# Designed miniproteins, single chains, continued (2): the designs that were tried, part 56

Each design is a single chain, and the fold is of that chain. pLDDT is the mean over its residues in the fold that is shown.

## One batch from the design tools (miniprotein)

Design m6035
Fold by ESMFold2-Fast:
Structure m6035 (fold): chain A 99 residues (1-99)
Amino acid sequence: MRLSLEEVQARLRELKEKLEEVLEKAKADPSTPPEVVTLIEALVERLGIAAGETDLAEMRALLEEARVLLESLLTIVPEDLRPAVEEILEELEEILARI
């Protein structure tokens, strides 16, 4: 079953908010590697761009790029943040499967 453009945009805004919460937690811990913070910031920006996209083909391309970045983030993210990042990736994959 396909999602409407408006439903996809709404879900992407929710994922961006969840990822911003992960970013806040990462920044609050001084032991977090700088690369983790940088990658989460890049993902927040990309999800924001995708949430404003009106072309589904361009949106799909942006989400495929975000999926690759989330998979990369999972290889370096601290264990305490890993479950939240895994949930975000799973929801992104569900969105991609329905557009």
Scores: mean pLDDT 86

Design m6036
Fold by ESMFold2-Fast:
Structure m6036 (fold): chain A 60 residues (1-60)
Amino acid sequence: SELEKVEKELVKGQILLGLFKVSAEVNESLGEEEAAERDRKRAEELEKKIEELKRKLEEL
């Protein structure tokens, strides 16, 4: 169903978001500021996608 599909995408998105946040922290701790900034931007894009999926879930 559409509901199950959106729920699975939300779970995947949340896992990936966690990974990018950890990657950003690791890169920052290593002084890799450009890599950390890139990971933060990816996390922000994913957060936006997660919010879109949450809105879609509420409309179902």
Scores: mean pLDDT 85

Design m6037
Fold by ESMFold2-Fast:
Structure m6037 (fold): chain A 60 residues (1-60)
Amino acid sequence: AASVEELFLRLAEITELWFLAEKKGASDEVKKLIDEAIKNSNDLEKTQELIDEVRKRLEA
């Protein structure tokens, strides 16, 4: 099971990525990935994969 601390850190990262996506005018696809990361926050591995994909798309 994920620790409460790990879940809070992931949610903080997701929140920062959401603001970065808004600042860059990111596509709806990127925003959908952020939403999926929030919905899967109880699965740290899945959430990390989604966070990494969002970062990759925002850095392109």
Scores: mean pLDDT 76

Design m6038
Fold by ESMFold2-Fast:
Structure m6038 (fold): chain A 59 residues (1-59)
Amino acid sequence: DAEEYYEKGLEYLEKQEPLKAVEYFLKALELDPNFTKARIYLDLLLSQDPSLLEKVLAK
């Protein structure tokens, strides 16, 4: 579910893999567009490196 994808996103952030973290936060928002926690982290990561979204979409 959305919470599990969000937790996987956090796990990848701990591993310093922001590209994978963005991917899982996007999956969480796909299941629940109002999942505020995932949106906050996604906005933060994309503010630091906007190219992460482009790289995820290329997959």
Scores: mean pLDDT 80

Design m6039
Fold by ESMFold2-Fast:
Parts: C-alpha cells; sequence; structure tokens
Structure m6039 (fold): chain A 55 residues (1-55)
C-alpha cells in the first residue's frame, strides 16, 4: 500500500542518516509488514529519537 511504502521510505532515510541501528530498522520493517498501526510505529520511532537526542 501507499502508506506502507511511505513508512518504508521514512525508515530507510532514518537508517541512512545513522539514526537507526540494524536491529531497530528490522524491528520497524517487521512492524510495517505485520500491519501494526501507524501510531505505534510513530511511538517506537519517537522512543529511538528521544534516546539519541539525549546525547
Amino acid sequence: SMEREAWRRVIDTLYEHGVLSDEEKEELLKMIDEGVPPETIRQRIKEIFDKRRAK
């Protein structure tokens, strides 16, 4: 779907910029493939950003 493709692009971009580890990228891609709601995906990304933003 268009929404799933958009989320994959977001995750790819974050990974290319060094925000996501290999494990975090795989986790988020699995969430998309499993049809996890966008709000849950956003929450997980926020947690990762908060961890990196603190340093």
Scores: mean pLDDT 79

Design m6040
Fold by ESMFold2-Fast:
Structure m6040 (fold): chain A 67 residues (1-67)
Amino acid sequence: LVEEAERLRKEGEEARAKKDYAEAAKLYTQAAVLYYQAGNFKEASRAIDLAKKAEEEARKAAAEAAA
């Protein structure tokens, strides 16, 4: 569980670096679920915060594209 969560978090970081914030948010959310199931609540909380930030960046990017 933790190893898979770490892989998903890394994939989320890569998506974020490519400015694919929607994919990053999805990957961070999946990582958070796996960290939570593994009992790693600190990393789960961190992944949720990263997912929320990525969702906000995706919303801003969509608004800029629509302007």
Scores: mean pLDDT 80

Design m6041
Fold by ESMFold2-Fast:
Structure m6041 (fold): chain A 59 residues (1-59)
Amino acid sequence: KSREELLKEYEKNPDKYVFKYDSPIAEFLAIELRDLGLPVPDSYEEAVRKLIEAEEKRR
């Protein structure tokens, strides 16, 4: 899936995909990285936490 491609690109070239947590791509990658146990920038954690919480409440 495209998620796997984005994740691999982030690992190889983190600078290329480094966005603020306000970016949809940064939030998406941070969630995927956290779920896989990979390193996530601190600035993304709050956005990830909020997005995960929203998704859980929806489900």
Scores: mean pLDDT 56

Design m6043
Fold by ESMFold2-Fast:
Structure m6043 (fold): chain A 71 residues (1-71)
Amino acid sequence: SLAEEGRRAAREGAKAAMQSKDPELSKKGGQLARKGSGLAGHALENPEDVESAKEGKKLGEEAKKIGEKGK
């Protein structure tokens, strides 16, 4: 499901942000991953909330890209 994909993306984003050598990119990526995880978690409990699932996935993927830039 989109919510499960969002949770996965947010976890990968958080990991990438944590491994970033740039403190600002680590902070920004971590914030986006946390927001994405929250939205995906909300969508998992509310299956009708497709918008939160999509946004959660997008934020998680964005967090991963930002975190990876810090390597």
Scores: mean pLDDT 80

Design m6044
Fold by ESMFold2-Fast:
Structure m6044 (fold): chain A 61 residues (1-61)
Amino acid sequence: MKEENKKKADEYIKEAERALAEGNVPQAIQAYGNASTYYIKAGDDEKAEEAIRKAQELAAA
């Protein structure tokens, strides 16, 4: 279960990076937020914090 949640979080990070490359900031914010949630479920609090920080930085821009 934890490994699957980590894999989903990694996929959301990839989606966020793609959205940013395409200029889709709202989609990137959602994807980073989803990644943070799945990292929490995976027990990876450090990566969850990094993901949510990226979402917050984009929302503040």
Scores: mean pLDDT 83

Design m6045
Fold by ESMFold2-Fast:
Structure m6045 (fold): chain A 64 residues (1-64)
Amino acid sequence: VTEEEVRRALESAEQAIANNPSKTVLLAMLHELEELLEEAKKANLPQELIDRIEEVIERIKALL
C-alpha cells in the first residue's frame, strides 16, 4: 500500500461517514480500514497516516 492509496481511502471513508451511512456500510468500512491499518503498518508508512486511520476507525466505532 502507498501513502496516496491511504489518503484516497481516508477521503472516501470521510465522505461516506458524512452521508449518514447504514450500520451495514459502517461495518464494511470498519473491516476495510482495519485491513488498511495493518497494511500501512507493514509498509512503514508515516505515523501521521497511521494515526489518521486509527482516528477514523474510532469515529466509525462510535457511530455503531
Scores: mean pLDDT 84

Design m6046
Fold by ESMFold2-Fast:
Parts: structure tokens; sequence; C-alpha cells
Structure m6046 (fold): chain A 65 residues (1-65)
């Protein structure tokens, strides 16, 4: 939970409007990030953020484009 908030702040600092461009859904022990309107560079940031969340929380994070 706390790590997800920190990752969102990092994404906002990178110029991504997480409220409009990324939808987050938690289902069981998995987290889904829906990112259909992002550039390839922005998707790379989202993927790195997902890897960080998986490492820090032990939960599966899936990026959906």
Amino acid sequence: PTMLAAAYLEAVAAGIDTGKEIKVEEKGDAIYLYAENLSKEQLEIVKKTAERIEKDTGRKVEVVT
C-alpha cells in the first residue's frame, strides 16, 4: 500500500497523469495497471514502477496496454 503510493508520486514527477492515464485495480493478491494511452517511453516508466512494486510488496503487478 505505502509503496504503491510512493510509486505513483514517482510517476507523477515523471510527467504521467496517473489519475487519467493509468487505472489501478487490485484483485486478490495481484495489482493491474491499465495504461492504454501512454507513449513507449511512458510505458517503460510504468513497467519499471511495476517491477519495483513487485519487489517491494511481493505481489504480482500486471501492466495492461
Scores: mean pLDDT 68

Design m6047
Fold by ESMFold2-Fast:
Structure m6047 (fold): chain A 56 residues (1-56)
Amino acid sequence: EEEVVKALNRAGQAFLDGDYDAAIAIFEEALKKHPDSTAARGALEVARARKEGKPL
């Protein structure tokens, strides 16, 4: 899942910048290409939780 790994790296930069909306969008695109990706799904949940100020 090279595309998912690349998405995780880009979202990591968004997390460092505090831009959780960008991270969410990146993971949503990854899930559209790989709907069964547990990595992308889990990362999307984390990004949403971070945006709401919750740990997970």
Scores: mean pLDDT 75

Design m6048
Fold by ESMFold2-Fast:
Structure m6048 (fold): chain A 68 residues (1-68)
Amino acid sequence: SAEEEVEREKARIKADPNDAEAWYNLGKALYELGRLEEAVYAYSKALLLDPNNEEAKENLKKVKEELA
């Protein structure tokens, strides 16, 4: 489930806070749960660590549009 994905990715981030993939996957799971502000934070962290993640850029734009 998306809830299980959130806990899995949080555990990965606790072990390695610079794991860009874990931040990206956390953002996706949070977005699926409608936790939009938290998804923005997670996607922003993913892009800070990996600026060339095109999927994170598109998903961040989509989440921000839903918050506006």
Scores: mean pLDDT 88

Design m6049
Fold by ESMFold2-Fast:
Structure m6049 (fold): chain A 75 residues (1-75)
Amino acid sequence: EAEELLRRAEELARRAAEAVDAGDYETAARYLREAAELLERAAELVAEEDPELAEQLREAARRARALAEELEKKA
């Protein structure tokens, strides 16, 4: 399940980058927020087995949310 969540988060991040290139900041922000949610869920699932990976995923989620907020200001 965690691996599937990570794969979906990567796809959403890719779509967000494409939306930014197209000037669609609102759509990009939405994809980044969805990716952040999936990253947080993946972090919770792996926290006991791999706490280092869990922290890396939480940091990635925080960065995605911050970027989404910046993009929303530009939209």
Scores: mean pLDDT 85

Design m6050
Fold by ESMFold2-Fast:
Structure m6050 (fold): chain A 64 residues (1-64)
Amino acid sequence: GKKVLLVAGKDKEKAEKLAKELKEKLGVDEIIILPGASSEEAREVALKLEKEKGYEVYLARAPP
């Protein structure tokens, strides 16, 4: 399946910056940013993507 990076955080700009840095390091196929999502909400999205689409999901949280 595809490798997907999920980035959660209240600050959209910080989440986008972290996503860019981690994409280069992890070699992921796709990035999904979840602005305003909690750690719990991000984990639920990750589990759905893994179960329904067979993605390998990497989860990161941007600093507040």
Scores: mean pLDDT 79

Design m6052
Fold by ESMFold2-Fast:
Structure m6052 (fold): chain A 65 residues (1-65)
Amino acid sequence: SDLEKALEIAKKLAERLGKEAEKLLGKKSTVTVEALDDKTIKVTITTGDLVQTYTVTVDQLLAAA
């Protein structure tokens, strides 16, 4: 359940970052959010030639909410 909550938070944050990149670059963003394990989530946002990758912990995401 903590992992599920953290994944929802990560998806919302990634979507927001993707939309901001779309506004700045005029290109569509592709967002991938994946659990690497029960404690770690990887986020990848691709907007044209810009690739942003973040590795965050479940605890960090829950604390940020």
Scores: mean pLDDT 85

Design m6053
Fold by ESMFold2-Fast:
Structure m6053 (fold): chain A 93 residues (1-93)
Amino acid sequence: AEVKVVLGNELVTGKLSGNTLTTTIKSGSIAKGEVFPVRILGKKLDASSVKATVNGQALEYVKSEKSGNVTTHYFKATQDIAKGDVVTITFTE
């Protein structure tokens, strides 16, 4: 399935297969050590089971915040992230 994903300050399209979402950085960059938001539109992510990688390298999970019916998850970049990098998110609903 095709879904919309918030990655930092951009909205990208991702492909969802089971509990795994794959997308690509569309524009901009995120520096190593920077904390950025992740949200899959129309999906809830269980904070205890959400993981993310960029080009196969694990991101560090920082926290989640809830505002009404929207939960945003925050990750810290473990390397510089740039346009064309492949982001994979695995989760439980």
Scores: mean pLDDT 78

Design m6054
Fold by ESMFold2-Fast:
Structure m6054 (fold): chain A 59 residues (1-59)
Amino acid sequence: APRTARALYDVPKTGPDDLALKKGEVVTVLEEIDDNTWLAQTAEGRRGRVPKSLLEVLE
């Protein structure tokens, strides 16, 4: 199954490639960009960079 993660906090958009999330929002992890950053997609199809430290892995 694809890896999913939940936002532990509201995540603001800080750059043009960043994905803004609300606390509790679940995203699909598409790829690992680096040790601290994922490329993720919301259920609505929005994609962008998210910090790993602000999310918890589900399944």
Scores: mean pLDDT 82

Design m6055
Fold by ESMFold2-Fast:
Structure m6055 (fold): chain A 117 residues (1-117)
Amino acid sequence: MLTPEEVRERVLEIAREFKALIDDPNLSLEEFKKRAVEIAERMLETLEEAGVPDDFIERARAQLEKIKAAKTREEVYQALAGFLSVVLGALHRLGVLTPELADELIDTIEKAREKAE
């Protein structure tokens, strides 16, 4: 099981990877989806290793499946925003959210939501 410090560091790194992915206009839909899934699977693994309750894991998996099923870039952005919102809730439940981590996750969620419009 990961320590709170290890959870925060991994989540922050992964959130920054999502932010960079969302900002990249040059990826094809298939490459964008593939990278989004790879990053999301690493986040999900981090949540499982952190001991996040099953309800949050199931909700995160549902959003990951929406990323996989997406037919448009907008659908990927919507599913990413949903996925990261579940992550934010899970970390709050674990008591590991710092202001810095919350701000980075919220910024990434809002960026994905803006791109989905």
Scores: mean pLDDT 87

Design m6056
Fold by ESMFold2-Fast:
Structure m6056 (fold): chain A 89 residues (1-89)
Amino acid sequence: GEMEKLKEELKKLELEIGVLEGLKRIVIAIAKLTNDEEFKKEMLKKLKERVEELLKRAKELVKKGIKEAEKLVKEAEKLLKEIEEELAK
């Protein structure tokens, strides 16, 4: 069924958010070590776009009845806020 496909999509997005959180940390660490603010801003902007797309997809899963996706929505919103705060520095 359709429900199984939506739950598989959720699992893929849960893996993706973990990767994106890791990439945020790596980008910030590299920028700090190299003193490269342009690299940080460029990479975080690309990461932000990816997180926004993931958030949109997570919200769609909630609308389709996958209540478990609500946790992913909160995680994506938190990551988006953290990226926006880093970009504002």
Scores: mean pLDDT 89

Design m6057
Fold by ESMFold2-Fast:
Structure m6057 (fold): chain A 78 residues (1-78)
Amino acid sequence: MAEEWLKKGIEYEKQGKYREAGDYFYKAGVLYGNAGDPQKAAESFEKAAEAYEKSGTPEDIRKANALRRAADAVRASL
């Protein structure tokens, strides 16, 4: 369930585990998109991007940039 992945992301974010939080927010975004909820998909990708940015590794920053573009594309389809 997309909402359960979102909840897990929030719990990992509270623990300062930003990479894991980003991974769960990303999964939530994919599931919301597949369920036909593009607004929640975009919001989840934006949360994933923010979490990856807080992780601060070059790999995670690249993931964040890709997810911000994905969120923009999803919002453009609304």
Scores: mean pLDDT 85

Design m6058
Fold by ESMFold2-Fast:
Structure m6058 (fold): chain A 65 residues (1-65)
Amino acid sequence: MSDEEIAEELVKRTGLSKRNALEVIRIYKESKGDTYLALEQIMRDLGLSRETALKALEIINELSK
């Protein structure tokens, strides 16, 4: 699945803007499987709640397998 398609699913399931959804995908990829590192970076850089950031990461992990 493309990053664009994953971003569209993030927008639909979490209510994130497309720009924030793409940034979450970028942070996830840069974290190379470290979900905790990705979570903390998303919360810091995008100002998302822990609940929203965790949900977004779960969706990316589901769609990237």
Scores: mean pLDDT 82

Design m6059
Fold by ESMFold2-Fast:
Structure m6059 (fold): chain A 70 residues (1-70)
Amino acid sequence: AEKAAEEAEKLLELDPNNAKAQLQLAKSYLDLGEYDKAIEYAEKAIEFAKDDKELVEEAQKLIEEAKKLK
């Protein structure tokens, strides 16, 4: 959805490697029922959050949830 992408673009414009912005976009796509995009952005959040264990765990949980809802 365009609104979710717009939100992510604003966050990523401030910090292009912002793992929290990627996770926020993943959550937005999950809420919109766009499960493939939710998984994609959650995986990107994990890639950028190499040392943030809490964020990685949250992103992994979101990926599992999105896969179950497909």
Scores: mean pLDDT 75

Design m6060
Fold by ESMFold2-Fast:
Structure m6060 (fold): chain A 70 residues (1-70)
Amino acid sequence: TGRRTLIANSVEEGVKKAEELGYPVRIVPNGGSKAGPSKIANSVEETRKILEEYEKKYGFPIFIQSVGMP
């Protein structure tokens, strides 16, 4: 099964895309690891908090990735 990466241009868009991929998801700030660390989210609440922090520090777009198989 292939990995998927989705692009979010808002917190709400990122939350919906994370739910579409299924948890856990990896959230990558604008500019990737050079701009800041990626984080793993295991829920809608964690995803929203990370997206809000990254929007304030790095801006959009933010990338949402499928982390993997159990």
Scores: mean pLDDT 75

Design m6062
Fold by ESMFold2-Fast:
Structure m6062 (fold): chain A 76 residues (1-76)
Amino acid sequence: MTVREAAELAAKSGRDLRITDFNDLSPEKQKKLLSQKGISLQDGQLIVEGNMDLGTILGRLVAAFELDDELEYELL
């Protein structure tokens, strides 16, 4: 599923996203994501808060991803 589709699903559901392929990103991209509000690491997996509006979620993910990038994700 694309970054856009994952963000839309999180915003619509109000649930957090677990991004499972985060560890495949460069250290610089990982640092940029982790510096953003509502993003944290739990057990080596990236968690993005879904209780925000779609624009806020997209703005955070765009720091390291393009909107059409494929993500492996899980709703929490």
Scores: mean pLDDT 72

Design m6063
Fold by ESMFold2-Fast:
Structure m6063 (fold): chain A 65 residues (1-65)
Amino acid sequence: AGTKVRITALEVVPDTGPDDLGLRPGEVVEGVILAIPNETTIVVQLLSTGKRYRIPRSFVEVEPI
């Protein structure tokens, strides 16, 4: 929690809900990890918007910065 990360989309990340972050392949966003509720999902607060989103781990690369 509180770790600043760079998130890179490997595949199309679907935005199926209002709390889901949709991304195109190769899109990069920066955020802070707020929670890891399970092995398939991370919850991040985006630095650009300050809003909280859920991201499926299998569709993205996550690296600390």
Scores: mean pLDDT 76

Design m6064
Fold by ESMFold2-Fast:
Structure m6064 (fold): chain A 67 residues (1-67)
Amino acid sequence: GPLSEEEIYAATADIVLAVAKLAYKRGAPHEEVIRLLEKATELYRKAGDEEGVKQAEEFIAKVKADA
């Protein structure tokens, strides 16, 4: 059957998180990486995905500490 709204939010958040991690490894501006991670965090919250929120927030903290 089709994905639920929560599953769509979680899957979209996973894609955004992966893009943000790749951008960070490739030397993208930290401000752009943080913006992507903040979008992923919002999408994980809409999905009720507490582990996804944690992963995105931990990566935001890593990027901010590296600045």
Scores: mean pLDDT 87

Design m6065
Fold by ESMFold2-Fast:
Structure m6065 (fold): chain A 80 residues (1-80)
Amino acid sequence: KKEEEERERELIEELQPLLDKSVAELKEAAKSKEELEKLKEELKKQREELKKKIEERKKSIKTEEEARELAYELLREAVK
């Protein structure tokens, strides 16, 4: 209802540090710079898809806790 945009922004901001962590681990796995950049771009695209899913699902979300858990779950599946 209120501040739907704030809801979306808050979810994305919470997911961002997790994406950064995943990138750090991928950096160690990827020995070549090209592979690292490829993984980073894939992660960024997953974030954009995650953002779109959040926008659609936020309309059915009633509580902040549910919104948070949803975003967290989407991130976990996207980065893993």
Scores: mean pLDDT 61

Design m6066
Fold by ESMFold2-Fast:
Parts: structure tokens; sequence; C-alpha cells
Structure m6066 (fold): chain A 59 residues (1-59)
């Protein structure tokens, strides 16, 4: 269902965040990809929380 797809999207956004923390991708690339997923699956609030956490981590 739609809820299952949103959960999978949230898991993918978290995986992207982990890749940024590990230095496998840039913060800028991670933010862009997470925002795109958040918009596609209508979970922008969760996307913003992950982006805010990444920005705080790299500050």
Amino acid sequence: GMMAKQQEALEEMNRIGVKAVLGLISLEEAKKRIEEIGKEYNIMEEAKKIIDGLEAYFA
C-alpha cells in the first residue's frame, strides 16, 4: 500500500544520510537526493528532519 512505499522511501533517505556520514557522497548530493525522495513520496517533513540532522552533524 501507499504506507509501505512511504516506509521504503524513508529507509532509502536514511541510507543516503548514512552514506553522507561515511563520506561516500557529499552532503550537497545527499540533501538533493533526500529532498527529491521526500517530494516524490509526499514525506517532506521526514526529509527535512534528516537534512537538518545531516547539516547539524557536518556543522
Scores: mean pLDDT 86

Design m6067
Fold by ESMFold2-Fast:
Structure m6067 (fold): chain A 68 residues (1-68)
Amino acid sequence: SATDLVNRLSGIRSARVTRIGDDGLRIDLTFRDDIPQSLQDAAAQRIRDELLALGYQRVDIYINGQLI
């Protein structure tokens, strides 16, 4: 599930998964301060690709309140 994928991320301070309509997801992520931005962006891209592959039509990922 989307929640399981998000819960497997290392370096996460907080994570929230919200449904958008029938087949969309919003994911809000906050990483620990010691995690480089490049690794945060790479993790967000991998999660988006995995969720789209599972059949979600829209996946919006926010890191520290900013859409990636």
Scores: mean pLDDT 81

Design m6068
Fold by ESMFold2-Fast:
Structure m6068 (fold): chain A 83 residues (1-83)
Amino acid sequence: SRIQELNAELVELGKEAYELKKKAKEAGRFDLAEEIEKLLEKASEEAEKAGDIEDEEERLKALEELVEKLKKELEELKRKFEE
């Protein structure tokens, strides 16, 4: 199902963020590591809220928006790490 696909994408994005956080810490970029940790906490909270949406179409839309937002935010954090 599309919802299962989106949940799988969220898991993969979470893994990418976790690995970026590890690299940031190894590089002494503690401010960046904290920013990544805050992103992970926020994403977890938003995923929980999306899962609580009763209407399946609205839940799907909320999950798609969360995945897109998380991808963009993670890409910005990757850019900060490379700079």
Scores: mean pLDDT 85

Design m6069
Fold by ESMFold2-Fast:
Structure m6069 (fold): chain A 90 residues (1-90)
Amino acid sequence: IEEELEEARKFLKEKMPDVTLSDEQIRTILFSTYGIYAAAYEFEAKLYEKKAKEAEEAGDEETAEKYRKLAEEYRKKAEEYKKKAKELLS
């Protein structure tokens, strides 16, 4: 989170040198961004869980297993971004 905050500051100075943003403003932007990513990944996890059930019902066990692994991967990404968002508030 600290490295990401520093990258954001560097990007802003390079692209918009006449714009001054405080650490609080940058932190708020990152918090909102991470929240959106967490929600998006959670939504994708649910979609792949549904696809896994459909494949299982169709008798395609290999496809069902692949979709379950993808769903688990997206769930982990959602949790990572939720954690990053919470850390920005500390």
Scores: mean pLDDT 78

Design m6071
Fold by ESMFold2-Fast:
Structure m6071 (fold): chain A 97 residues (1-97)
Amino acid sequence: MKKEAEELKKKGDEYFESGDIEKAKEYYEKALELDPDYAEAWFNLGQVYFAQEKYEEAIKYYEKALKLEESEEIRRNLAISYYELGKYEKADELLKK
């Protein structure tokens, strides 16, 4: 299943790059059904929602990714999403770690 999850995530990446947002979500969600601890797939799903300006959903997925894997990139994207919602103090707190 892990290799199958990686292949599904890669398909999600291809659809996101081509602008097929709905298929990108579908394939990232399928990858996460097979491997729910796949931090990169949670992060990429967050990026898809961020691109749609769905910042609350993006935050949810970035938080899942960050809990699975501590990453400056995930933390920065989470902070940017909080800035977009006007939650500046929360964003600044995330960047101080």
Scores: mean pLDDT 86

Design m6072
Fold by ESMFold2-Fast:
Structure m6072 (fold): chain A 70 residues (1-70)
Amino acid sequence: GLSEEEKKRLLELIGEILRLIGEILDIELELEKNKDDEEKVKELEEKKEELEKKREELLEELRKIEEEAG
């Protein structure tokens, strides 16, 4: 099973992932508000891609902890 340190890291990773999901959702709301502004849409899409990449990196770290546990 998971160590106490791994459990703590797991909870911290989940918290970070949830925060990033919130930030991505905020950008999606801004994209909907600004859908007719092509330049602003591009800037928001680029920012969203950066956050999604960071989310994937944290999800990969989460998968590694799960593999070590199982």
Scores: mean pLDDT 83

